# Designs tried in a protein design run: designed miniproteins, single chains. Part 99

Each design is a single chain, and the fold is of that chain. pLDDT is the mean over its residues in the fold that is shown.

## One batch from the design tools (miniprotein)

Design m3441
Fold by ESMFold2-Fast:
Structure m3441 (fold): chain A 80 residues (1-80)
Amino acid sequence: SLDDLKLEAEARLGLLRMAHHILKKTTEDEKALKKLNEIMKRLDELMERIRNATSEEEARRLLKEMEELEKEFKKIVKEI
């Protein structure tokens, strides 16, 4: 359902926010942190769009964009 897709997005974003918070306190890699800050800003903007989605098709498209940002996040974390 649309509500289930929105709940999935909230849960996934919550995990990324937690990971980002830990990394900000534990790593001194300023270049990686700058990239992660940019990705988190894009994720927050995308989440606003997901919350406002009115169809499952729109929500699935936006979730796919979120998955690509998650992949970028994971790639940067591997470089630390």
Scores: mean pLDDT 89

Design m3442
Fold by ESMFold2-Fast:
Structure m3442 (fold): chain A 88 residues (1-88)
Amino acid sequence: SLPQEYFDLLAEMQQLVDNAIATARQLAAQGQVAQALAVLDQTIAWLQARRAAFEALRVPQSALDDFQALVDAQIQRLQATKAEIQAS
């Protein structure tokens, strides 16, 4: 079985991304586009750092591959939101 820290990290990632997107959209709606983009960029940087930290853990390759795919999907979601805000 995978350690509890793995599931906690996945939940933390999901919550951080959801909160970042909500915050960025609210800031953009208020005309604070630069601040909205900064929130998204900071969250992308955090996810990239977490990917590197997880790669250092001794987990099965399948779990590492799954984690990397989930991180990439969240980064793509943040980048799509950034593009949406810049287009508005």
Scores: mean pLDDT 83

Design m3443
Fold by ESMFold2-Fast:
Structure m3443 (fold): chain A 96 residues (1-96)
Amino acid sequence: MVEKKLEEEEKLIKELEELLKEALAKNPDPELQEKFQRQLEILERIREILKEIRAEYERLKKELPEKEADEKITKLMEERLTKFFQEEAKKLKEEA
């Protein structure tokens, strides 16, 4: 179940990246291009976090029963993504 959710998250990030790249290609406004480029950088960092989570999930599945591995990875996903959004929010406040 968790594996399907992780695959869905990875697919959504890829789709968002493709949409932002299309928006960048179609928009002549430099200010909007800069904002879309920044959003792409954020998505790239989220992708890296998901990659780390996937690696940890594969490790846990070798050591733990599936249900316990799923519970631990769910908590790790929540903690890692929450921390990422908190750090990005802090950066935005420092730029303002």
Scores: mean pLDDT 79

Design m3444
Fold by ESMFold2-Fast:
Structure m3444 (fold): chain A 69 residues (1-69)
Amino acid sequence: LDEEIAAFLASLGLPARERVPKDAAARLLMSKGLSKEEALERLGIDPSDVTRKNGEIPREELVRLLEEL
């Protein structure tokens, strides 16, 4: 999973760091079969609240979210 996250970030031209942009995280979750709305909800983002779409999550948190799938 962690290597998969690093490979996905690299495919977007993003550095493989300890923190992942929420938009990149949402796209990865969607690639696993979640809808856009479901991915945003799991990341704690209200789809109607643009200000909460910004920011980053720890890579370990993204791994845990993927494991819940």
Scores: mean pLDDT 70

Design m3445
Fold by ESMFold2-Fast:
Structure m3445 (fold): chain A 92 residues (1-92)
Amino acid sequence: AAAPSREEIENELLAIIQGLRDIIKEYNLPEELLKMVEEAFQLLAAGKYREALETLLETIDKMLEVIEDEEVKKTLERMRERLLRLLEALEA
């Protein structure tokens, strides 16, 4: 695939941020995780894409430690794989 544009990266990160917010609220996960997602959003708004990606990856890893639902775990693992692909594209 061609390297993603800045707008494509921003749109994908915003979609992941919203998805993580929805999971945190639905499953009553710790408020710390919601704060991490908000930190990632602020980093993205500041144009700090790598730092936003790294914060989202850490957030997903912490969510995977507390989530018991196997289908939600699969969703989080897919989001993590998407974030890793974006990180590789930014570091190329």
Scores: mean pLDDT 84

Design m3446
Fold by ESMFold2-Fast:
Structure m3446 (fold): chain A 77 residues (1-77)
Amino acid sequence: EKDEKKNKILDLYDEILAEEIDELEKENPQPLDPDEVQPKLGEKTIKRLKEELEKTDDEYEKKLLAEIIEKLKDAIA
């Protein structure tokens, strides 16, 4: 169902973002400012989401991934 696909994509996004935050914390043992974390994370997360968009044949998943990518591009611009 569409809800399951939506949850899958949102879980994927959350997992990728959480992994990048963890990597930044390990590389920079200073307190992370949310405003600083978001710009640094956005580019790598966008790249990963674009790869997932290329791998999926589902139009609904493609739409969700594209929407998330566009929001992230706007956030890091």
Scores: mean pLDDT 70

Design m3447
Fold by ESMFold2-Fast:
Structure m3447 (fold): chain A 88 residues (1-88)
Amino acid sequence: MVGDADAIVDSLLAGSRGEAISLLRMQRGIALSTLSNPSVSEKEKEILKRIVEELDRAIEALEAGDLEAAREHIREIVKLLEELEKIS
């Protein structure tokens, strides 16, 4: 269960859809850069690959104007980040 993901999503979407998309694209770039680092464990890489997938889906949903789908994908990203933090 994500305690404040809806507040994060609402804050992100309160600006503009374009700003939200830009922020998610920046996070995607950071995740992809981290995946290229040989010091990252295979377990961390598995979670990062899932984060990239969910970021792609969130961006696609925002570009389509599907705020409900975007919200669900952002909640999944938050869960994956929590899982990543628990292992490293």
Scores: mean pLDDT 77

Design m3448
Fold by ESMFold2-Fast:
Structure m3448 (fold): chain A 77 residues (1-77)
Amino acid sequence: KLAALKQQAAEAEAKTAALEADLFTTKLQAQAMANQFGEEAQRLGDKRVAEAQAAYDAAKKKYDELKSEYDKLLAAS
């Protein structure tokens, strides 16, 4: 069970890192589009950034929970 939890935490960490990269890229694209195409492009970019932020926040919360469980079991072992 410890090994399974370690694997789940590692997978959640990788997913969180990928979503962090997606969020960073989405923010850069939103800034570039707003600079070139104005208000409508900015609103579309803001929506995409908000979606990417929500996905990242959810993944990070799940990773933090799994990491906490893993650390607790590791300390007990």
Scores: mean pLDDT 82

Design m3449
Fold by ESMFold2-Fast:
Structure m3449 (fold): chain A 60 residues (1-60)
Amino acid sequence: MTEEEATEIVREILGEKASDIEVEVQNGNVVLHAKEPLDIATMVELHRKLGVPVQQVLVP
């Protein structure tokens, strides 16, 4: 999976909230840099759609 593909899927799920999230792909995992924590339900949906492990990191 490319970072561009991951970003597109994140935008489909989160809509406008995706503008506050930076998407990075590291060693086949997706890392989301978010200003506010994403809830567990959102993270589970992202994992299902991306098909890879998803992590979130809070940024100031």
Scores: mean pLDDT 80

Design m3450
Fold by ESMFold2-Fast:
Structure m3450 (fold): chain A 57 residues (1-57)
Amino acid sequence: SPPPRVLSDEEIDKIIEQMRDALENGRQVDFDFEDLDVDTADELARRGSELEREYEA
């Protein structure tokens, strides 16, 4: 299996910006979260859920 992908904070920021844009425009984000490093996946999940809560609550 390939090694888990570690994303930089800058790369995570870009993904979160894409998610925000998609939410603002009522679109779904197609992003492959498979094979991410645990720390990277946790950070994306944390920031993604905070963003989703902001738009749905």
Scores: mean pLDDT 73

Design m3451
Fold by ESMFold2-Fast:
Structure m3451 (fold): chain A 99 residues (1-99)
Amino acid sequence: DEKERLLAAAQAVGTLEVLLDLGEKNKDEELIELVKEALEAAVNKDEEKLREIVEKIIERLKELGVPESLIEAVRRIPEDFEKAKELTAEWAAEMLKHL
């Protein structure tokens, strides 16, 4: 259970980190802003807002033609967050400090 929570938090925050890197490399201000909003929703433990932002990220990624595996990883973020809310919020807050 503890290992499953660590994995869930790592998958959620790690996926957002990959998206941030993609946004920065492509100078995609819309994607960068959506990632920041997702991190803020995670810090605030706002599940409804996180789900809304994840849907917007998926639409943007479809426009960019990214691999389906990345879209699937993004789609899992809300579920992974539900499994490890406190840890995901802590790691999201740490990531925001470096933005």
Scores: mean pLDDT 89

Design m3452
Fold by ESMFold2-Fast:
Structure m3452 (fold): chain A 81 residues (1-81)
Amino acid sequence: MHSKNVAPPIDPSMSEREILELRRDTGLKQLSKVLDEETLAKVEELSQKAVDSEDPEERERYIREEKAVVHAALERLAAEA
């Protein structure tokens, strides 16, 4: 399927967990085009831990760690370009 929309629609009735899952799936799909398999697997693990976290502080820590991993990987790719 060809689609110009890169993000799934967010419904206000969706739970915070459902929104995180949709954002994770969309983000992983985009990142899979630029990140290596090992880095993508690490990002997926951290995203899953964030989604599964019941504690908002732990959730934020995993989201922050995921962003740091993605940022470091993108910086490495930019340096190689």
Scores: mean pLDDT 70

Design m3453
Fold by ESMFold2-Fast:
Structure m3453 (fold): chain A 69 residues (1-69)
Amino acid sequence: MLLRVFLYDSPDAKKGYEKAAELGVDAFIFATPQQVQALLDRLRAEGRIASVRPGKPEDKGLIVELRTP
């Protein structure tokens, strides 16, 4: 199965929640750009990333599709 996660590059959790709902993702995480990059590197090393794509330009975030167990 694939889990769609929105990684939001801002500490503004409310905006992250609103954007996650708009994008129809299964979960969201708000994090700094550095934390997002570290998380992506770990998930990539674990072979769990199916795809990574940007949201809308104004969203300042990424949509990540993860392989679930």
Scores: mean pLDDT 64

Design m3454
Fold by ESMFold2-Fast:
Order: sequence, then structure tokens, then C-alpha cells
Structure m3454 (fold): chain A 66 residues (1-66)
Amino acid sequence: SEIDALVDEVLAGLGLPEELRAQLRDTLTRIFREQKPQNQAELDALLQRALIQVGERITEEIRKKK
């Protein structure tokens, strides 16, 4: 799918750890099912939102443990 290809390209370019890549894909899939983007601009906005959400969650987990 277009989204899977776009996500793969973005994640490959960022050099993220596999676990973060998996979380981002999972988060994007959930958001996509909820919001059902109709065009590229909406897809980009949702991708940015997913990145922020995953980043905040990981940061909070790290702070909570250390």
C-alpha cells in the first residue's frame, strides 16, 4: 500500500531502532483506521502526529524508569 511504502521510506531514512519502527507502524495503522486520510496532506499530518505520540510515550517510559 502507499502508506506502507511511505512509512518504510521515512523509517529507513531516520535510522530508527526496530522497536521504534514497529511502534510507529502500529500507531499509524491505528490512527489511519480512526481518521481514514483522504489525501497526501492528511497522511503527512497523521504521520507527524504518530511520530510525536510515539516519541512522547518512549520519553515518558525512559524518565519513569530512570
Scores: mean pLDDT 69

Design m3455
Fold by ESMFold2-Fast:
Structure m3455 (fold): chain A 102 residues (1-102)
Amino acid sequence: DPLAEAEKRAQELLDELEKLLKEEAAKEPKGPELTLEIHVEVFDKQGNVLASLSKTITVNLTPEQVAKIWRKIVEERKEEFDKLREEGQANFRSGVTLLPEK
């Protein structure tokens, strides 16, 4: 089932990104409490979205620290992501959004 496989890949990527972001956050000086949304989309070769998942997490970082960490994660995983994309096994995009305090 291509949709079930896409959802599984999206969930695995979302969980890995959350883990990496929390690990990098632990290395930074403690900042204010920020609520973040991590978003992952998996799509086919035609650009049709097969799965779209998001997860809300809380970190003790400034927005600038979040942006720096996210760029580092993307850059360090670029070779792995490029390989998966070239093999046609994972077409995906990801992002992080700062959520306003309630």
Scores: mean pLDDT 74

Design m3456
Fold by ESMFold2-Fast:
Structure m3456 (fold): chain A 61 residues (1-61)
Amino acid sequence: MADIVQQVAEEAGQLSSDQGLSLATAIARVTEQRTGVPASELLSKSTHSGVLFSLSVQLIS
C-alpha cells in the first residue's frame, strides 16, 4: 500500500518536470492513467496538489 503513494509521487514528479506541468495537473494525469477517472474531473474537485494526491491514493487503493 505504501508503494502506491511512492509510485504516484514519483510518476507525478517526473511528469511535472518533463512536461512543465503543475504538480496538481501531473497527479491528476497519473490518476487518470491508473483509474480511468478523467483528469479534468479530478481537477474540478481541487487544484491543490496535496488534496489531489490524497484523492489519487484513495482511488488507486
Scores: mean pLDDT 76

Design m3457
Fold by ESMFold2-Fast:
Structure m3457 (fold): chain A 65 residues (1-65)
Amino acid sequence: SVTKEAGARIEIIGLNLEMGGKEVRIENDTIYVYYEPKDKEVVERQRERAKEIAKEAGLEIKFYE
C-alpha cells in the first residue's frame, strides 16, 4: 500500500535525524539510510526501530555509515 510505505518513510526519516542523519534514499522496495554515529546506543535503538517499521510496511532496509 502506497499509504503504508509513505508513513514508514516519514518515520524512518525522523529516526535517521537522531542517528546523525545524512540522507534517506528509496529505490524500489528498499530504503537506504545514511548516517554518522556519534552515540552507538542511540544508533542501535533507532536502527532496531527502523527495521521494525520497514518490515511492517513490507520494505527492505539497509544502513550505511
Scores: mean pLDDT 74

Design m3458
Fold by ESMFold2-Fast:
Structure m3458 (fold): chain A 64 residues (1-64)
Amino acid sequence: STLQQELDDLLALRAQRRAQFSVQRKSLAGADPLIQDIQDGVEAVEMAVFNLVIQRLEQQIQAA
């Protein structure tokens, strides 16, 4: 189904973004703790948005 394709695409994009954030976190090793906290906050917000959209798609697939 188109919903399954959208779910697969979002899961792949979320995995790619997690990998990018992991690289950014490594580059900030030894930086000021405030800068690290800001980066962690940005990652948390972006992941929360991905998780919300993915959850909605999973619910739609289950309701079909």
Scores: mean pLDDT 86

Design m3459
Fold by ESMFold2-Fast:
Structure m3459 (fold): chain A 95 residues (1-95)
Amino acid sequence: IEELLKRIEELEERAKELNNGLALTYVEIARRSLEKDPENPASQRLAELNIEEAERELREVEEAQAKGLSYTELLVQRVLESIERTRRRLKEELE
């Protein structure tokens, strides 16, 4: 529990530095899960899952920055990937 709260605080700070709304949303969900029922294993697991998603999001953004990509460019890439996934799915349904 104390380790989860520490990870939430560290991730919130990093998300604020990167101005990443999605990571901040995951951190907020994790924090609220622990605040409501900290003794509940399901609440702890939900917090862990959201912490992992926030970590993944921040890692991806940090990697993009290392490659010289802006957050806007990363968002454009994600949209293009989403379109390509949808196109592939439609092709599989029609074949």
Scores: mean pLDDT 76

Design m3460
Fold by ESMFold2-Fast:
Structure m3460 (fold): chain A 79 residues (1-79)
Amino acid sequence: ARAQAEEIKARGLAEATRLGQRMVEDPSRAAEDKQRMLDIAFQVWRENEALGERELGGEAAEEILDIMSAALQEVKAKL
């Protein structure tokens, strides 16, 4: 269970990082990429909660949201 929860976290963070980078490179898709990152954060939280790893899921979701916020700030700086 713990190993699976860590794998779900790692995969979610990797995908969120890729989407955040893409959002900065192509701001025209920022709304779509933001929605996908929100979906990933919610999925990681839900799947880890189902495994009994609620705290890990919450931390992972928060990290994904932080990646999203950082990417949005970079997009805003470009205007």
Scores: mean pLDDT 82

Design m3461
Fold by ESMFold2-Fast:
Structure m3461 (fold): chain A 79 residues (1-79)
Amino acid sequence: SLEKAREVLEKAEKHLENGDYEKAIQYAREAIKLAEGDTSPEAQRLRDRAVTLLAYAYLKMGKEEEAKKLIQEAIERSR
C-alpha cells in the first residue's frame, strides 16, 4: 500500500540522517517495491523521493557509479 510505502520511506530517511546508509538503502528499496504498480502521481513522487535517497546514500558510501546509474535510470523512466 502507498501508506505503508510512506512509513517505510520515513524509516529510510531517519537512517540516512543517522549516517546508517546501508539501512537507508534497504528501506528505500522496500518503499519503491511497495509503491510498484501504482501509477498515481503520488506514488510517482514517492518513488522519485526514494530514488533520490538511494543515490545520495550510495554517494555518501563512495559508490559514485551506483549513484550515477540510479540517477540516469530515473531520468530515462521519466521520459
Scores: mean pLDDT 83

Design m3462
Fold by ESMFold2-Fast:
Structure m3462 (fold): chain A 84 residues (1-84)
Amino acid sequence: SDEFLRGLFGPLDEAERLLEEAKREKDARKRIELASRALALAQAQRDTLLNSRAPFAPEVVAELLARIDALEAEAQRIIEEAKK
């Protein structure tokens, strides 16, 4: 269902949007806030995926984990750069 697909990818799409907003933000504190929110969404989705008992196709799991890993890495990079 559309609700199921939104549950799988929606938080990751929102995290990507927040990171793009953070990259355009000039205020270091607001940039950290936006990137931290994106990081929290990626981490929450990782927890949801790891605790899921649903038999997802291996390629779907791999895609979600790759997106989560990339989002966490990018969020952490933005936070560290904003602290300099």
Scores: mean pLDDT 82

Design m3463
Fold by ESMFold2-Fast:
Structure m3463 (fold): chain A 65 residues (1-65)
Amino acid sequence: SFWEQYYQNFLDYIEQNRDKLTEGELEAQRFLIRLLRELGAPQDILQQLESALREAERYLRQKKE
């Protein structure tokens, strides 16, 4: 479906740019996911997006440590 293709592309983007993502960018993406959830986007796909963002946030925290 359109949403599956969109989210897959987004997941690939986050993975490819994990080292380049800033806290501000992650915050903006988190806000976007919240809005998509309120709009009724598929929960399975939303969970995958949130997992990717949490992984990126964990990576950033690990780098700061």
Scores: mean pLDDT 74

Design m3464
Fold by ESMFold2-Fast:
Structure m3464 (fold): chain A 75 residues (1-75)
Amino acid sequence: MTIVLSDEDARKLIAAAEKLKSVPEPLTYEQFKELTGLPDELAERLFKVLDGDGDGKVRNIELEWLAEQAALKLE
């Protein structure tokens, strides 16, 4: 599945990964949306991709992985 991010959204994900060092796991959708600051439609799409087991929760490692993909796009 191809995820298309703007440079601004990619930077938000990278910043969110740094904030995760002080945030308890796992993240709910609302916590993920607030932490990343992404538009609702993009936040829902990305959360669904990261929430592969459908339990409504995302772990720090999943967001860190997504931030790494975003960083590669910005290079």
Scores: mean pLDDT 71

Design m3465
Fold by ESMFold2-Fast:
Structure m3465 (fold): chain A 68 residues (1-68)
Amino acid sequence: REELDAELRRLIAELEARLDQFSPQLRAVALDLIAAAERALADPTTPEEQRRGLIEWMRLLLAIVDRA
């Protein structure tokens, strides 16, 4: 859990730093993922599978930005 929570915080910060690099549609998706990740961090009962799913989606968005 602690490792997943640390990765979520890192990915939130990285997405926030890169928000201006996204198209308006991708920025909306990034903001939704950031909000979902913040809710997962605030709720200690959030399952590990949901944390992993959020990490995967956030990484996909970052990969698109890094390629651009």
Scores: mean pLDDT 79

Design m3466
Fold by ESMFold2-Fast:
Structure m3466 (fold): chain A 85 residues (1-85)
Amino acid sequence: MVEKLSLFAELKDGKLVLSLYTSPDPENVEEARQLLLGLATALVPDQTVTITISKTPNGLTEISAELPRPELVSVFSDSKPSFLE
């Protein structure tokens, strides 16, 4: 049974990190993992995506995917970040 999900996106060291937070219940964790894996593979087809699952201090489970910078940047922008080309 799916509980409340929260999605965060962060650009870290030139990579896109996507994170989902959910309750630690196995059903909720697996559903969130599948959702994140589907989203990541849609963004970077033919690339191997690593999903990391960790527990947070507040009792939530974090499911995260780190996407390679070159593949993601080539989809969204070829420009320098100071200007939209």
Scores: mean pLDDT 66

Design m3467
Fold by ESMFold2-Fast:
Structure m3467 (fold): chain A 104 residues (1-104)
Amino acid sequence: REEILERMEELLEELKKLAEEIAKTSDKGIGDLAKQVVRLAEELIELAREGSVEQQRLALEALEAALELMKEALKSEDEKKRILLLISAILLLIGTIFELELSR
């Protein structure tokens, strides 16, 4: 549905903003991980546009979960915790992309 696609674009803009903030407050490596989350989110959204409503809902749920992980990463003062949260977001998005691709 159009509403699901609009919400995914809103989440992408929020993810982009959080990635920029993380990059400003972190080493380049952590900033690059945050940018990778954004890149995977963009890929997931493009894949979901051609998908079923069920696939779009799965993508939306993954994007919402990735956003919460990114928010927690930004709030964390522990570099290791920040890395683990960003890797968790990356793995979640990759897993969802694979689920959508296998459903083709």
Scores: mean pLDDT 86

Design m3468
Fold by ESMFold2-Fast:
Structure m3468 (fold): chain A 82 residues (1-82)
Amino acid sequence: MSPERQALVREIEEALRELEELVEKVLAKETDPEVRDNLRTLLEGFRATVDALRSNPDTPLDDLRATLDRLRVVIEGVRELL
């Protein structure tokens, strides 16, 4: 694996972990079942995307960057719910 790919995968994994921690914090305070289900679905979707990227060594670097950018945008949105 190239150094750039290794760095991007690591950043994606760290961003996913941050999203997981933020979602858990929001879910600890959120009582609306619909909002809870939406947050769990969002997190599950990103987990599936990251797993797919990890399983395919031929995933273009641009797709890795796009996934990282999307994770960062979503993290900021979820952080606003705290």
Scores: mean pLDDT 84

Design m3469
Fold by ESMFold2-Fast:
Structure m3469 (fold): chain A 75 residues (1-75)
Amino acid sequence: VEELKREAIEVLEELEEALKKKAAELAKERGEDPEEAAKKAKEQLKGLKEGIESLTDEELLERLLRTLREDKEAL
């Protein structure tokens, strides 16, 4: 379980960086503040990280890890 949590958090951190970058790019295209967009993207993922740390169900962690990997690839 702990290894799955570690992997999920690692993927989430990678997803956070990718989302910050994409949010900044999109904000720039829209004439919005790129720094504010990146900050908002990071805040959206903060609750998910806390949720992962509290999970004890291995099957739920495996499903979440798969979803996070798919989301990262979609960015």
Scores: mean pLDDT 74

Design m3470
Fold by ESMFold2-Fast:
Structure m3470 (fold): chain A 64 residues (1-64)
Amino acid sequence: SALEEAGKELGKLGETKVSKEDAARVLEKYGGISKKDVLAALDKYSKGKEVSHGQLAAALKELR
C-alpha cells in the first residue's frame, strides 16, 4: 500500500529521530497525505522539530 511504501522511505531518514519536515515530505510523496495534515498530527506528539519513530507510528494511526 502507499502507507507501506511511505514507511520504508521514512526508515531511511534516521534510525532514532526524523525531522517533521522530512516526514511530511515523504508522507506527501509516497503516502498521499498533505504536508499540513502530517505536521498537525506530529505536533500532537512532539514540541520540537523532530519525532521518534514511535511518535511517527502513533501519528500515522490517526492519518487516513
Scores: mean pLDDT 74

Design m3471
Fold by ESMFold2-Fast:
Structure m3471 (fold): chain A 107 residues (1-107)
Amino acid sequence: SLEELIEELREIRERLRKLAEDENATAEEALELLRETARLLEEFAKRLKESNPEIAEMLETQAKRTREAIREIEENPEDKELIRELLEYQAELIESLIKYLERKKKE
């Protein structure tokens, strides 16, 4: 359901923000959270494909962007600034997605 998706995305957004602010955050922790985020987006895209194809396409696009962030961290695991910026950017993208979904739920 859209309500379930919004709740899961809010939890992911908060985890992404907290990890971005953590000076002791490891590349492994960032990769684990981003992989979880991509899997969640991909699973909801599959579930919504027939009922809400527009939302499913947005979720698939966001999952691809998250997979790209995973690749960048895997290639640069020592770059703490890059990891922080990627986590913050992913949190911003998830927040935009939440706002879009909340608007669609009210329609």
Scores: mean pLDDT 88

Design m3472
Fold by ESMFold2-Fast:
Structure m3472 (fold): chain A 74 residues (1-74)
Amino acid sequence: MEETLMGFRVIAASSEVFLAERLKKNKAPQELIDKELQNAKKTIEDIESKEHLLSESDKKVLEETKERVKKLEE
């Protein structure tokens, strides 16, 4: 049950990164992109503090989401 709730948190982080990716693709102001990236990073940090509650599939999605954040910052 806790694992399912953490799965939803991982999806939320991925969705925040997706919004940042869409803002960048649509040439939105950098301030809006940075704000969404900061929100995603805070969500990721909260999830990482409870990583032991994640399933292996959720851990993989989290790592992919972290890689997407890094790519947006480059």
Scores: mean pLDDT 80

Design m3473
Fold by ESMFold2-Fast:
Structure m3473 (fold): chain A 107 residues (1-107)
Amino acid sequence: SEVDEQLKKAQEVLDLLRETVEKAIRIMEETGNLEEALKVFQEGAEKVLEKAKDMSPEIRKLIEETVQELLKALREHGDDVEAFRKAANEIFLKTQEKLSEIIEKLK
């Protein structure tokens, strides 16, 4: 179904965003360099937003808001990898809940 295709694409985009977060975490753990972690996050986020542009407006907005919340969390917790990991997990959990609500409305 069209709903199943939207869910699959949204999940693929969120998985790419999770990979981007893990790359930023690795840079912070290995180097302590927040500027490099922010750069890698921005480059990955641009790819995520590019993939999301052809999605429904509500899903695209959700992905855009998730990217902004993750960027804010990375800037806030750039000296504490565990705090950033915890914040990122909470952001992803909330995004999954909102995605489920959007998908339910499309049925």
Scores: mean pLDDT 86

Design m3474
Fold by ESMFold2-Fast:
Structure m3474 (fold): chain A 76 residues (1-76)
Amino acid sequence: MEAAAERAAEAAARAALTMPREEALAWAAEQEREALAIEDPELRALALRQIARVYAALGEDERAERARALAEEAAA
């Protein structure tokens, strides 16, 4: 279910934010790559929005903005 998948991604992102910034950033980049491979556009959009939140929390505003744009494109 979408809500369960989003909550799991949020919990994972919060866990990653307890790591050193470089490790959290590497994890977020890997999750973004996996999210882009999701065939369901709606689930892909939800995953990308969560990744955007992680990038924003890490101060990577440009990557966060790009992930949000990809999520909006997938949801359209």
Scores: mean pLDDT 74

Design m3475
Fold by ESMFold2-Fast:
Structure m3475 (fold): chain A 113 residues (1-113)
Amino acid sequence: SVRDQKLAEIQALFQEMKDYLRQYVKDEEQLSRLIELINDIADLIAANADKLTDAQWDELLREVKRVAEQIKKQAEQAREYHEQGNDIMAESTLTTVELLLIELAKYIKSLAA
């Protein structure tokens, strides 16, 4: 089904996001929190799966792809700041990643309402 195909693609994108974060985020506590947020978002999608239309699944996949690309870029920047010893800018960049994930969760809840 369209749902099963889009869900599988979204799950693959969440795995890629977690892999990028593990590669680029040096702070173990920050990494764990970001991974937990991604897992919570995946659970939120699964919990609301029956409420989404085929068109909403397509829209959600496009949004997840957009967020994944932004997270990769921000995670790479956070690593560079951390390697420079600029912990303030590294933390700020990871805060941007966290906000992107929070906004994605809000978007999913709005689709299911």
Scores: mean pLDDT 86

